# Ledger of designs, part 89: designed miniproteins, single chains

Each design is a single chain, and the fold is of that chain. pLDDT is the mean over its residues in the fold that is shown.

## One batch from the design tools (miniprotein)

Design m3101
Fold by ESMFold2-Fast:
Structure m3101 (fold): chain A 70 residues (1-70)
Amino acid sequence: GGLSEIITQTLTAALDAARAGASAAEVEQIVDDGLTPVIQMYRDLGQDLAAENLEKLRDFLKQLGREKAA
């Protein structure tokens, strides 16, 4: 459904930006802008496990961006 497409689009955009030499802050912004609304949607639907898994994915991607910048 649309939520899975948004997740895939966000991950693709973050990877493409990172490959193009975007800063860690820009990659983190793409991840936050894409995943935060989806996390909230899963919470609103009562799908807490899906929301928690996406929060962990978001945090992992942000950490990966910081490690590449350091």
Scores: mean pLDDT 79

Design m3102
Fold by ESMFold2-Fast:
Parts: structure tokens; sequence; C-alpha cells
Structure m3102 (fold): chain A 92 residues (1-92)
């Protein structure tokens, strides 16, 4: 079944992301590097999510523009970061 193969690939991807992303280490690195000096277009999606959560409107717009369909879907499911990204893009 194609659906079963897709589900398996998505599951592996989500596990790899969960295992590879130390959010606390990313927060520390971003703070040491100076978040305001790093262009949002050059950072990973996980870092854009953290910047958006902290109220960075430029990061929120970039997060939306990278995948509008996914961000809108996450916002509809109650994701606060997705909601902020949608709101920031609409205010642009």
Amino acid sequence: SESREIARKIGRYLRAVADAVDIEELKKMAKEAGLKKIDPSLVETSELRERTRKGDEEAAVELYERNPVLVQGLAQLGDEVGKRAVAAYKAK
C-alpha cells in the first residue's frame, strides 16, 4: 500500500527531527549568535519557529512563506506558532 509506505517515511522523518533537534541547544546558540543579526531566510525552520514564538515578526513571515499550506494547517489545529505566522503574514 502506497499510503502505508508514505506513513512509514513520515514516521521516520518525524523521529529523525525529534532526535536531531535539541531545542535548548538551538536556543542557546541563537542567543550567543544574536538572533537579530541572523537573516530569517538563512535559518532552519525549527529556529524560525522559536523566533516566531518569541515575537519575531520577520521570522514569522519567513516561516509562513516557506510552506503556507503547512503553516495554515498547523494554525487551524491550534499551533500558537502557526497562528502567529499567519497573523504576521496578513499584517504585511
Scores: mean pLDDT 68

Design m3103
Fold by ESMFold2-Fast:
Structure m3103 (fold): chain A 88 residues (1-88)
Amino acid sequence: RFSATYTPTQDLTIIDITYDGERLSGTINGQRFTPDSLPDVPAKAGQPVGISVDLPAGTDPSRIIIRARIDGQIIDIPGSQLSNLTIS
């Protein structure tokens, strides 16, 4: 299990979380999600979003991509922009 915090620099909606192109399962702000059931998650500039994903030991967290929508534009946020990284 991998846990991290994402703090956006502008208001956005998180729409997907992937590793190597595959959708992950986990929790976002304490809410459980699966590859088939991640709801759109609004995030506010400067407000931390807690993310935990079910990944095997030895996974490279920089390969995690958070997909977000900003003002009609889709962006990919690399795991290198996450803070408070914890692997368990």
Scores: mean pLDDT 75

Design m3104
Fold by ESMFold2-Fast:
Structure m3104 (fold): chain A 113 residues (1-113)
Amino acid sequence: MWSQEQLEALMRRFGLSSLSTARDLAELLDVDRSGEVTREEVEAAMEKRFKELDKDGDGVITKAELREYLKSRGENLSDEEVEARMKALDKDGDGVITYEEFRAYFLEEYGLE
């Protein structure tokens, strides 16, 4: 099971503002609660998160959808902070986030290979 310190580390790593959101992510990533995160668990977590963000079901996430999602999760970010996160995810600079860009960002930020 994830400790409070581990959840706070996830909050810092993923830029989450809510301990409950960090706990939900941690429980999703560590399905067996061993403290070991597998690639398959991360993939499942990313797919679930992407579907939550993709309100229109079009296979991409817009800046507006990202902003709305973060607010719905209790993450009160400024427009500038949302823009910075969007740019970190949007490697191609096309103004939308694909699943592949989202996946790459999560793997890099989580330190998984």
Scores: mean pLDDT 66

Design m3105
Fold by ESMFold2-Fast:
Structure m3105 (fold): chain A 85 residues (1-85)
Amino acid sequence: DELRKQAEEHIKLGEEHGREAQAAALAGDLRRAADHLREAAEHYRKAAELLEQISDDPETQKKAETLRKAADVAEGLARKAEEAA
């Protein structure tokens, strides 16, 4: 229960940072966009780790894999934003 709540909280924080990164990018603040994208990646990775510890069922493992991919995408976008800044 607590681990699932922590995973859901990390997913929510990752999504919030993703939205803030998009807003920063639209405003032309690429450094701030990169910072928020790195925060999103960290939260998605932590959520995936927690889900992997909770259950070995296929749906939970697929959700964890999707979160790890989301983290990788966010990190890639952060690097591009830093290079463009």
Scores: mean pLDDT 87

Design m3106
Fold by ESMFold2-Fast:
Structure m3106 (fold): chain A 80 residues (1-80)
Amino acid sequence: SLQEQAQQLRIEAARAQGEKSFAEMQAQADIGAAQRASAVDPEAAEREAQAVQEQMDQTMKELDEKIAELQAKYDALLAE
């Protein structure tokens, strides 16, 4: 049904938004851990933090594109 399709799109969008928030929190935790370890090897800590940031940026881009697609499908469904 239309309602089931709309609900499924909302669930998928909410899940993607949750994955985005989770990825950001995990990246911040990993960067924080690397920074705490910087007293031992500051250069390695900087490289690790940069790698985490780059991976997060890629994940955010992919999730933003997915959320936008799901929102467009939802809006199209409601326009009927």
Scores: mean pLDDT 82

Design m3107
Fold by ESMFold2-Fast:
Order: structure tokens, then C-alpha cells, then sequence
Structure m3107 (fold): chain A 83 residues (1-83)
């Protein structure tokens, strides 16, 4: 568990740096959201993981980031089915 969270945090940090270097990198935004959703689920908070995914979708819609919006909807739907 701890090691998995650490690895996810490292990946999230990598993609966060990509977003910082290129704010228009929608793929990096989508991947960063995916790692945050997986981290929340691994912490035993599936409801929080759903909230993170839906918040990501809302941000993508508001900013015009289609990749982020699609990733958020997809992850939220996947988690809702598993609950």
C-alpha cells in the first residue's frame, strides 16, 4: 500500500511538472487526474475518488480541456459501477 502510494505520488509529480511547463498539455492533465483518483481509491476512500474524478471533469469542461473532461467522466463512471 505505502509503496504503491509513493509510486503514484512520484508519477503524479512528474505529470504535474509537465502541466506546469505546458499548461495546454491536456494529456498530462488527464494522466495526473488518473493518478489522483487511483491514490484516493488506494487510501480506502472510493467516494472521495469519485468526487476527485467528477471535479476533474468539471475543471476540464470549464477550461475547455477535453482530455481532462473525458478522463474525469470515464473514471467517475468506472468507480460508480464498482461501488
Amino acid sequence: MEKELEELAERAEEYARRVEADPDDGVAHALLLRYHVEGSALLGAPEEAVRVALAGADRGIASGDAALAEAGVREGRRLAVEL
Scores: mean pLDDT 74

Design m3108
Fold by ESMFold2-Fast:
Structure m3108 (fold): chain A 87 residues (1-87)
Amino acid sequence: SELEKAKEEIEKVMKLAVELAKDAKTPREIYLAIVQAALELNLSEELIEALEQAASEYFKLEPLEPLKPVDKELLEIAKKELKKYFG
């Protein structure tokens, strides 16, 4: 299913983001590592937007760009994976 594929892609992003953020000292640096990982793995714009919104909400950060409407199921998957790797 598309949701299973999205979850698998997001999991790969989180694994790369953990490596990129190993020396991170602030929530903003972790946010940037997640966005960088998503871009390096060539995720779709929809998945990148879901990850940006999930990370901004999870770390209680002001978003760097205006929040776009995101699929609620993708946002929920992104939040669960983010909590799994950074919670």
Scores: mean pLDDT 82

Design m3109
Fold by ESMFold2-Fast:
Structure m3109 (fold): chain A 59 residues (1-59)
Amino acid sequence: MKEEVKKEMEELAKKHGIDISTEEGQQKMRDLVRKRQLSEEEQTVVMGWNAIQIKEEAE
């Protein structure tokens, strides 16, 4: 669920040398999606995490 997606995102970010605890790191992960530098599975993780972040900002 929500925490599982966050964990997958943290592991993916570590693979790419990115710290997602920072806004800069979060933006770098989104940029990888836009530049199509991620696999289909990795892109799904980032998209799922981004959807959760949007909901949390609304709360």
Scores: mean pLDDT 74

Design m3110
Fold by ESMFold2-Fast:
Structure m3110 (fold): chain A 67 residues (1-67)
Amino acid sequence: MSEQEKIELAVNIVAAREGRRTLEDGGSLGEATRRAVEAKEEALKLSEDPKKREELIKEAEEELRRS
């Protein structure tokens, strides 16, 4: 898997996690979708920094292990 593909996967995993948390907290599907989009944009910006990118990948790995 390329580095870019790893980043894209990690970003999508983190975004999905935030959407799921919104639903678990009693939010609507619309609220969950909006939160997931916001989280994806935030994660993409963080991925531009090498240290934050490494943290993002670790967060995604932890989420996959939990799921």
Scores: mean pLDDT 81

Design m3111
Fold by ESMFold2-Fast:
Structure m3111 (fold): chain A 100 residues (1-100)
Amino acid sequence: SSMLEKAKEILEEKKAELEEEARKKLSPEDFAKVNAAVDAGVEAFLKALEEGKSIEEAYLIMAQVIGEKAKELKLSEEALNLLKKFLTELMTELQRLEAE
């Protein structure tokens, strides 16, 4: 579970970075929408890990949930770009973790 603990730490760090950047760059309405999409994705990620899925599978489920929620909420291009950056950076760090 130390690898799962590290995956959760990476997710928390990247979520905090996204929240800080979104707070500075987005309107309050777009900030709320980004938080709603990310919170839904994080819940799905943690649930997937609890169900015994791999970190890679949990990431893919999270990315799908975030994408679906972003589409539902009709996020702005700026908000979508921040989410894309978050998902890309998170994927890179999780892949590094699994390679070790």
Scores: mean pLDDT 88

Design m3112
Fold by ESMFold2-Fast:
Structure m3112 (fold): chain A 75 residues (1-75)
Amino acid sequence: DAVLERLARAIAAGDRAAVREILERHPTPEVRQAIVDVLRRAADLALVEGVLEVARELGDTELQSELERLRAEIE
């Protein structure tokens, strides 16, 4: 899926603006789950914190909760 490939690249690059744009256009459970899966595989706290900030700015409380749980698992 081109959207999920673009999302994975944006997350790896720390491109918060691109991650935000994708979430705004595709506010779906599938995109949220893909974010969590990509971040879990990377196991990089800095990447998790970057995407968590985007989720907070958008008010996506479901994604925020999932990322806060993931952060605790990696820490």
Scores: mean pLDDT 83

Design m3113
Fold by ESMFold2-Fast:
Structure m3113 (fold): chain A 66 residues (1-66)
Amino acid sequence: SIEEEIEKILEEIRELAKQLPPAERARALTMAGVIRAEMKRAKTEEEKRKVLEKAKEFLEQLKAKL
């Protein structure tokens, strides 16, 4: 499901965050929390797909910093 895919990406974000300095790690974990909250608020498949796209974009941004 889209929700399972988002959760998988959030797990990857948390793992990569362990490699970041404390301030950057805190920001990454905060963003992961925001994305999860948006996923829980999403009512339609279109809204859920938008959250998935945001999660993927953030993961790629995070990988680029490492």
Scores: mean pLDDT 85

Design m3114
Fold by ESMFold2-Fast:
Structure m3114 (fold): chain A 64 residues (1-64)
Amino acid sequence: MPIDEEEVRVALTAAAASIAIQMAKQGKVEEALELLEKYRERYADIPESVEILEEAIKEIEKLK
């Protein structure tokens, strides 16, 4: 059962994106964007994570 650290980080990114979208829907838009930006900086070397975060940011921006 291979556990790749990169896959774990991508999964954490997806979870963070989902949580941030939920927070934004509850009116915590600024906190949600801060969370996603922090993850984008931390996982900038993982293209898949960056794409997930950019999609989530766009979705949250539509709520403004």
Scores: mean pLDDT 79

Design m3115
Fold by ESMFold2-Fast:
Structure m3115 (fold): chain A 118 residues (1-118)
Amino acid sequence: MDAEIEALLREISRRTGVPLATLRRIYDRILEKGIEETLREVYRPDMSVGEQQAIIGVVALYYMFEKPELTEGVTVEDALEKAGYMPYLLALPLGDLLPDSAIAAAMLSVSGLPVKPR
């Protein structure tokens, strides 16, 4: 795993309380199966707020490093309009850590919505 990805996963772990080993496993699963399949396995409505925030962070990190082209032109405003306030509120603690376009793409993805390219 890239040292920069590892450092950002550690910070997401610190902010959300979810163990770093769990976040690494989710990131690796996204690399193996893609976002949609991984979210079907790991993202549940009965999860804690911290767990939901951590998954949004890992998904945003994946877009930032592996699929940045898919986040071009994606705005938090567009994602908020389409996905609603809940993914937006869950993403707020990550706003200073990750780029807005990656966070917006993650908000759409956890809501089962397609990410729009630029």
Scores: mean pLDDT 83

Design m3116
Fold by ESMFold2-Fast:
Structure m3116 (fold): chain A 117 residues (1-117)
Amino acid sequence: MLTEEERQALLDYVRSLVDPETAELFEKALRATDPEEVAKILREMLDYVRERAEKASPEEQRALAATFAGLLVTIARRFGVPDEEVDRILRELQSAVDAGDLDKAFEIAEEFIKKLE
């Protein structure tokens, strides 16, 4: 589990990288304890990030993708997803973002969210 200090530091970092709405969804996901509630929040965040990324510069798209990937890794480890599966998802997500394939990046994120349901 993240300590209160680690959680606050992570939230402060995220708030420096992304818009307030994305940061609020990130905080909400970190505070949720039930996998089903977490999956619901992640889906809401995915929809919001998708809309933002389509209008964002490539640099902003990478920042949004990195923030979302960091959240997915934190949640995956909290719910006992194996490290090799987490690493696979991160590599596929990074590859899609680097290729400019936002649809593929969001597909990868959605498939991960389904594993939490």
Scores: mean pLDDT 72

Design m3117
Fold by ESMFold2-Fast:
Structure m3117 (fold): chain A 74 residues (1-74)
Amino acid sequence: DEELREKFDKEAAIEIFRELGVSEEEIEKLKKLSVDEMAEKIGELIRKHPNPEETVDKVQEILAKKVEKFNEEL
């Protein structure tokens, strides 16, 4: 189900924003964006981060965890 997948992708993006130090106030604004726009913002934040490699690893861990949960609900 694409709708269920998009929901998990959006939840993963929100967790990534929190991990990257984005405030809850900013996250509320970012929640109004599409999944694609949220992904673009995450990529931008990673590239501008002082430790982009470590940040990418954390992002991948969050995404992998959400994919596993999605597969369990199917």
Scores: mean pLDDT 75

Design m3118
Fold by ESMFold2-Fast:
Structure m3118 (fold): chain A 70 residues (1-70)
Amino acid sequence: EPLEKLESPDLDEQVEALREIAENGSMEEIRRAALKVAARSTDPELQQAALDVMNALSKEEAVEAARKLP
C-alpha cells in the first residue's frame, strides 16, 4: 500500500510509493506524498526530485518529475 511504503526507511520503497501515487493520485495526494518523501529523505538527489514533484503545477508535470526519481 503506497502510504505505508512512504513510512519505510528503505529509499527504494519510498521512491516506488511516490511513483505509484504520482500515476494514480490526485494533485493534492501527490503533493502530500512528495512533501513526506522530501522531509524523510537524506539523499539530496531524491530530496530535490521529490521537491520538484511537490512544486508541479499540473499532473503531467508531477508524473514527469516522479519519472526522474533515482
Scores: mean pLDDT 74

Design m3119
Fold by ESMFold2-Fast:
Structure m3119 (fold): chain A 60 residues (1-60)
Amino acid sequence: MSPRVEALLEGDRLLVRLYAGVDDPARRRARERLELFEKDEEKYKERLAEEDGVPKSYYY
């Protein structure tokens, strides 16, 4: 996996962990992205590309 994607995954995991019990939009988005990753790494990259407005190849 790309080091960039690994860093983003770790960030999402930390956000969900550290802010457990806080209703925060960023944390909800992080959880949604992590659920996509559990189903398919490809879909996680697609979500990141859509949110950042960059080509999916940016995360490969």
Scores: mean pLDDT 71

Design m3120
Fold by ESMFold2-Fast:
Structure m3120 (fold): chain A 92 residues (1-92)
Amino acid sequence: AKAEAVAKLLRELGLPVTPEEAAELIAYVKAGDHGGASRLLAERTKDPEALIKGMNIVMIAAGQKLLVGPAVSEEYIEELKKKLEEALKEVE
C-alpha cells in the first residue's frame, strides 16, 4: 500500500527503509512529530540533502502541504506526487 510506495521511493534516494519503517514515518508526520520521522531517516543517511528529500516524500504521502528545505517549487511538489502515484501503482 502507501507505505510500500514510500519505502520504494526512499530506497531510490539511497535510504534503505522497509515498508514497516515507512508506515512509522508516515504516522510520525501525521501526528506532527517531524523530529521522530527525521531521526529515523537520519539513521539511514549521512547526506542532509537525501534526508530533506526523504522527509518531503513522507510529508506528501502523509497529506501535508508544508515541505522542508529551500526552493520548494510547485513543479517539485507535482513531481513528488506523480512519483508517489506511480510507485503506488507498482506496489499496490
Scores: mean pLDDT 74

Design m3121
Fold by ESMFold2-Fast:
Structure m3121 (fold): chain A 94 residues (1-94)
Amino acid sequence: SKGEKIKKEALKALEEIRKIVESEKPKNPVASARALEIIDAKTAELKAIDPADIEGIIKEVEKAVVGALILSSEEVQKKILEVWKKFLEKVEEI
């Protein structure tokens, strides 16, 4: 279904954001650890969302993005926002 495809892309986006934050850990271990906790919590919530709830899926990705951005350097924020933009483009194509 459309929702299943969007949920798959959402999970990929959160995994990519997680990798970006993990790479920042040596420079900012405390804030990065907190950002990873937020990403992991939102990933667990996203896995539990019914694929028919497309708005709920998009909102969980947005919450993870916002939470990670607040805890990240400007350079890492730019990378996270690029993942968010690509996710929204994928949603529009589906």
Scores: mean pLDDT 87

Design m3122
Fold by ESMFold2-Fast:
Structure m3122 (fold): chain A 68 residues (1-68)
Amino acid sequence: SDEEILAEVRERLEEAVAAAKSEEELIAQMTAISKEVEARVKDPELLERIERLILGAYTRWLHAQAAA
């Protein structure tokens, strides 16, 4: 279901944000997630929602780095 895919993506993004030691490492993880999702999901609306989740995770990571 869409909810299960969104939950999986959120969990993987949270793990990536917590584990990433550099911006390049985070981008690599997010690219991997994006490619896997594109292979499974063809609904453009769901893909847009996932893109917003990825952008949100990246923004959260940047804010955490700026606060350190």
Scores: mean pLDDT 84

Design m3123
Fold by ESMFold2-Fast:
Structure m3123 (fold): chain A 79 residues (1-79)
Amino acid sequence: ELELLKEAGIRAARRLGDEHGLSAGQTVGIELRVFIDIEEKNVTTLEELIDILRKHSTAPDEEVRRAAEEAYEELKKKK
């Protein structure tokens, strides 16, 4: 589960960065911070992941939730 949440977090952070027109370097920085926070907090739920993404994103809460849920379901279905 932790590995799935890490992958979902990176994917969601990348989507949010792209949707908000961030540079590749800025997006990678957010991906790294999200990844570190997931590891440090030993995240076990999608809700905890959404909270971490909200902390590192300026997007509206509903967009953050959507991005996280989409990434999680894609990875859960495919790997």
Scores: mean pLDDT 74

Design m3124
Fold by ESMFold2-Fast:
Structure m3124 (fold): chain A 83 residues (1-83)
Amino acid sequence: FKKKIEEFKEIIETEDLSVEEILEKIKEIIKIMKNTEEDKNLLGELVSLAIEKLKEQGYSDEELLEFADEVTLIYIENTPPSA
């Protein structure tokens, strides 16, 4: 998990990715994460980096808020209730 986060951080920092491309990577991360505080913190770091890079690409603050909301929805939809 942590290695995959670091790989995606490097890709996001070095490549001009679209919102859709970043959301796809985040969705893959969410599918493999554990429901632990540590994994949630690592996801938060990745999302923060993605927001900064999208801002550099010219996305508006409104679009960045929509991106953050979309990430939250993906997380909720892909996190089953505890058994």
Scores: mean pLDDT 75

Design m3125
Fold by ESMFold2-Fast:
Structure m3125 (fold): chain A 91 residues (1-91)
Amino acid sequence: MKEEIRAGLEAQAAELDELEAAAKDPREAEIARLGREAVLAALAGDVEAAQRAAEEAIRLAAEMNPEISEEEMERGIELVRRLLEKVVELL
């Protein structure tokens, strides 16, 4: 399981690199970059850095999508924070 989680995160970081390069909107590129930063920080065991990058990505994504409420955004941030804590613990 640990090796599977690590391999999945490494694959996700590579996919986010491709999404950043393919992005036509600078904000989409920034979201992909922040997402990759969060994944790499999680792989390094830096849960706080991972959470900060993920939070910035979610807030930027919510700003681009007016249909996302502030409550939905804050719930998303809380879920991702808990997920990152769990993922780092399993690595």
Scores: mean pLDDT 84

Design m3126
Fold by ESMFold2-Fast:
Structure m3126 (fold): chain A 99 residues (1-99)
Amino acid sequence: LSNLEILNEAAKSFKLKPITQEDLNNGTGSAVKLLQEILYRSTGIKDLISKNPTVNDDTTRRAVRNFQKIYKLPVDGIAGTETLVALADIIRNKKIGAK
């Protein structure tokens, strides 16, 4: 499965809007919302969930940085390709979105 397919399967389980290729390219929308939801499940920190995730939103940047620290990625606060590939990998390996 592509990373987009894996991320969309998880997004559906969290009742999020479908993740588009534009969301992946820009690190915005449902792709970042999914990252925040997974981070919340791992940490319990609700303050990292923003109402409208964007790369310029402080809450979004803080959530992305926390994700990057936990998963040992470069900490830049940008949900770029490397960060979203790591998110897809976590979903594959940890059965995120299924009980």
Scores: mean pLDDT 71

Design m3127
Fold by ESMFold2-Fast:
Structure m3127 (fold): chain A 97 residues (1-97)
Amino acid sequence: LVRELVDRAIREAEELVKRAPELKEKLGMYDSSDESVKASLFSALSIRFSSEWLPRGEKEIGLTAETLHHIIQAAKAHLDGDKEAEKKHIEEAVKAS
């Protein structure tokens, strides 16, 4: 169901945000605050979750949540140095978008 996809994407986004110091180092944003990195992550995704997007229709929300899931998983794989998982999730994100 769409709600389960949205809830999953939200949980995964919150987990990625906890890794903001690692993202700051990886992206060379040494002078940026962790809050700035978190803001950049949400800005780059350009997506709002759950109740704010529910009026847009279940199918569109479902596709958006699926795309975000794969983008977030690709970012985690990148931080972990797992190039195979990163590539797979990028391909799935493009397919879902």
Scores: mean pLDDT 62

Design m3128
Fold by ESMFold2-Fast:
Structure m3128 (fold): chain A 63 residues (1-63)
Amino acid sequence: SSIEEAALTAAGAGVRELPEELREEALRKTQEAASKAKDVKEALDLAGKVVREYAEKAGIPLL
């Protein structure tokens, strides 16, 4: 869906900063969260939260 595509595109830059072993899981979690979103804005917010959660777990500052 367009909502899921927008979320995955937005998450892509942040996911690229994650360790390789976490990238696939983070993308999967982002897509799952986006599939439950009511609109694009909610999907982008959820995508950002998932990426930040994995970045914090890995000890990586995103920007």
Scores: mean pLDDT 77

Design m3129
Fold by ESMFold2-Fast:
Structure m3129 (fold): chain A 63 residues (1-63)
Amino acid sequence: LSLEQRREAVEEALRLLDQGGTGHEAARKMGLTPDQLIQAVLAELRRGLITKEEASRIIESIL
């Protein structure tokens, strides 16, 4: 995934979770597998672009 695609996927996941949706829905909308979305979340967390709380929220909605 490109850096822009990773950022957009994480932003979409957080937006959908705020509306009562799931990380599975975000992955599907972005054309990603759930595992690819998890990897994008972990990459953004390592870069310090999201919090551990935000990362956990997305990953828990998938698992």
Scores: mean pLDDT 83

Design m3130
Fold by ESMFold2-Fast:
Structure m3130 (fold): chain A 75 residues (1-75)
Amino acid sequence: MSLEEIIEKAKELIKEAEKLLESKNPEVRQLAQDAIKGAKAAIEYAEKGEESGARTALAGAEQSLKEAKKLEEEI
């Protein structure tokens, strides 16, 4: 995955996570905030050319978003 692809995926992830900030469940909102924070970190690492850091931050953000979506579906 290129650094540009990481930035693009992180930006799309932020948009998806922002929708979950409107959840009535505070745990879903917290996971959405964690996903946004991780995605922003991935963008910052990618802009610095730190591919390993960018990939790790993006993976963490994707995991937080996945958990938020799953929890939202349970309620």
Scores: mean pLDDT 84

Design m3131
Fold by ESMFold2-Fast:
Structure m3131 (fold): chain A 95 residues (1-95)
Amino acid sequence: FRRELISILVAQTLILANRDMVRQSLIDQQGWSQAKADKIIQMHEEVKKAAELALEGKYKEAVEKLQKALDLYKSVSDNEFGIKRLENLRKKVES
């Protein structure tokens, strides 16, 4: 599980390092509004914070961050695969 958390942290860090490109891609290629794209960036920020908290053994706080990430994602997307990935991560951290 620790290796999975580290991989998530690295992935989120790289996405956030390129946040302007990610935001622009969502707007230009997917036709999303800036406000909608910003919610996806905020979702990634919450997932990164959750991974950091879980690596520190702060599982309750990590679950709260993952719930915020899930709520943000659901507010802009009904993509079942994205929703399931966040729900599965939350369940793994909660256990």
Scores: mean pLDDT 82

Design m3132
Fold by ESMFold2-Fast:
Structure m3132 (fold): chain A 66 residues (1-66)
Amino acid sequence: SAVDLVREALRAVRAGDFARAAALLAELLSTHSEQEFYRAWFEAAQELDVSPEELARFGRLVRAVA
C-alpha cells in the first residue's frame, strides 16, 4: 500500500539509507496518484508519531533524494 511505502521510506531516511528511500519513492510515484501520496504521507507520519519539525526535515531529505 501507499502507506507502507511511505512508512518504509521514512524509516530508510532515519537510517541514512537514501538509496532505499529513493527506490521506495520511485515505486510510490509510479503506482499511486499525488493525492494518494499526500494521504499516505500524513497517515504514516501520524502513526510513527513524527513531530512537525522531524516531518519537515524528512520531507526535505526525501524530496532531495527523489
Scores: mean pLDDT 72

Design m3133
Fold by ESMFold2-Fast:
Structure m3133 (fold): chain A 96 residues (1-96)
Amino acid sequence: SAAEEIEERREIARWLQERFGVSPAAAAMAVEAMRITGRELRESDTLEELAEIVGEGARRYAREVLGLSEEEAEEIGEEAREEFRRAVEEGTEIAL
Protein backbone atom coordinates (compact mmCIF):
# COMPACT_ATOMS: atom_id res chain seq x y z
CA SER A 1 0.00 0.00 0.00
CA ALA A 2 0.98 3.66 -0.35
CA ALA A 3 1.12 3.98 3.45
CA GLU A 4 3.60 1.08 3.68
CA GLU A 5 5.78 2.65 0.95
CA ILE A 6 5.79 6.01 2.81
CA GLU A 7 6.71 4.28 6.10
CA GLU A 8 9.54 2.33 4.39
CA ARG A 9 10.97 5.53 2.85
CA ARG A 10 10.77 7.28 6.24
CA GLU A 11 12.60 4.39 7.97
CA ILE A 12 15.37 4.38 5.32
CA ALA A 13 15.77 8.18 5.61
CA ARG A 14 16.07 7.92 9.42
CA TRP A 15 18.59 5.05 9.11
CA LEU A 16 20.72 7.13 6.69
CA GLN A 17 20.66 10.08 9.11
CA GLU A 18 21.67 7.83 12.05
CA ARG A 19 24.39 5.87 10.19
CA PHE A 20 26.04 8.64 8.11
CA GLY A 21 25.11 11.78 10.06
CA VAL A 22 23.54 13.29 6.93
CA SER A 23 20.91 16.03 6.97
CA PRO A 24 17.20 15.16 6.53
CA ALA A 25 17.40 16.82 3.07
CA ALA A 26 20.35 14.65 1.99
CA ALA A 27 18.57 11.51 3.28
CA ALA A 28 15.43 12.47 1.31
CA MET A 29 17.50 12.98 -1.87
CA ALA A 30 19.04 9.50 -1.49
CA VAL A 31 15.68 7.81 -0.75
CA GLU A 32 14.01 9.45 -3.79
CA ALA A 33 16.95 8.50 -6.05
CA MET A 34 16.76 4.87 -4.81
CA ARG A 35 13.04 4.87 -5.67
CA ILE A 36 13.70 6.25 -9.20
CA THR A 37 16.58 3.81 -9.90
CA GLY A 38 15.07 0.77 -8.11
CA ARG A 39 18.36 0.53 -6.19
CA GLU A 40 18.07 -0.96 -2.69
CA LEU A 41 20.26 0.30 0.15
CA ARG A 42 23.15 -2.07 1.00
CA GLU A 43 25.02 -2.30 4.33
CA SER A 44 28.30 -1.72 2.43
CA ASP A 45 27.10 1.58 0.87
CA THR A 46 29.23 4.68 1.50
CA LEU A 47 28.38 8.39 1.19
CA GLU A 48 30.15 8.40 -2.21
CA GLU A 49 27.96 5.49 -3.39
CA LEU A 50 24.87 7.41 -2.19
CA ALA A 51 26.06 10.46 -4.19
CA GLU A 52 26.33 8.23 -7.30
CA ILE A 53 22.78 6.92 -6.70
CA VAL A 54 21.49 10.52 -6.39
CA GLY A 55 23.24 11.46 -9.66
CA GLU A 56 21.86 8.40 -11.49
CA GLY A 57 18.34 9.10 -10.18
CA ALA A 58 18.44 12.70 -11.40
CA ARG A 59 19.91 11.61 -14.78
CA ARG A 60 17.14 9.03 -15.31
CA TYR A 61 14.42 11.49 -14.29
CA ALA A 62 15.79 14.14 -16.68
CA ARG A 63 16.00 11.66 -19.56
CA GLU A 64 12.85 9.56 -19.00
CA VAL A 65 10.41 12.08 -17.47
CA LEU A 66 11.63 15.47 -18.79
CA GLY A 67 12.74 14.12 -22.21
CA LEU A 68 16.12 15.85 -22.11
CA SER A 69 19.14 14.76 -24.19
CA GLU A 70 21.73 12.33 -22.82
CA GLU A 71 24.26 15.18 -22.52
CA GLU A 72 21.81 17.43 -20.60
CA ALA A 73 20.83 14.50 -18.35
CA GLU A 74 24.51 13.79 -17.53
CA GLU A 75 24.99 17.46 -16.52
CA ILE A 76 21.89 17.33 -14.29
CA GLY A 77 23.19 14.10 -12.72
CA GLU A 78 26.51 15.76 -11.88
CA GLU A 79 24.73 18.83 -10.43
CA ALA A 80 22.57 16.52 -8.27
CA ARG A 81 25.71 14.79 -6.92
CA GLU A 82 27.20 18.19 -6.01
CA GLU A 83 23.92 19.27 -4.31
CA PHE A 84 23.87 16.00 -2.32
CA ARG A 85 27.47 16.54 -1.14
CA ARG A 86 26.59 20.14 -0.20
CA ALA A 87 23.49 18.98 1.73
CA VAL A 88 25.65 16.44 3.62
CA GLU A 89 28.18 19.18 4.55
CA GLU A 90 25.55 21.84 5.43
CA GLY A 91 23.65 19.52 7.81
CA THR A 92 20.17 20.72 8.81
CA GLU A 93 20.43 24.07 6.92
CA ILE A 94 18.25 22.55 4.14
CA ALA A 95 14.62 21.73 5.06
CA LEU A 96 13.25 18.24 4.42
Scores: mean pLDDT 77

Design m3134
Fold by ESMFold2-Fast:
Structure m3134 (fold): chain A 53 residues (1-53)
Amino acid sequence: VDWDAIIDRMDFIYRGVGQRVKSLLKNGETDRDTIISKSTKGLESVADQILDE
């Protein structure tokens, strides 16, 4: 298992998620669960495709 490559990909994805979370907060989303759900719902497919595991 190439953990180094996985960590690099996770870091890239995490940065994207952080930006999405900030956008949701700007739109007035204050519910932590809702923010997480919306961020992961959009990026879950992308993350699955990138990780392909």
Scores: mean pLDDT 65

Design m3135
Fold by ESMFold2-Fast:
Order: structure tokens, then sequence, then C-alpha cells
Structure m3135 (fold): chain A 82 residues (1-82)
């Protein structure tokens, strides 16, 4: 089994090194926040979205991240990245 990475890598200007840098920056920013709690998760999500927005990457995620359903899905993804 394998994920077709090329199908999930629609980042025309995002290099692997830049992805790792963003991931590390997000992890550092939320390291003091307990994301296992609802309140901590929401605060971490705001910081996460803010960092991505500063880098110009959060445009897509911010567009639909206002829904609670997407917020819950982001929690699972955030756990994998953090």
Amino acid sequence: KAYPAKAFAPSPSVDTAEQLELFAEIAEAVKDIDISTDEGYLKAFEIWASILKEKGVAQVVTTYAKTEEVAKKITEITEKHL
C-alpha cells in the first residue's frame, strides 16, 4: 500500500525543505499548548493558520477552515504533523 504522493503534492512552489521548515515552525509555536483539549486545539489552530498565512500558504486552508467540521478534521492532520 502507498499514497500516490504526486496526487497529494499540488504545491507548485513548495519544496520539501520549505515544508519541513513550516512544520517545524508550527510545532515550535504550539509546543506549549495542550492540543489534546478543545480550547488548546482551537488556540493551536489559530496560531497554525496564522503562521501559514504569513508564509502565504494558508490561503486554501483559511478559505474553508471556518467550519467546525473542517476544524475537527484539521485536528487529526495537526496531530500527525505535530
Scores: mean pLDDT 53

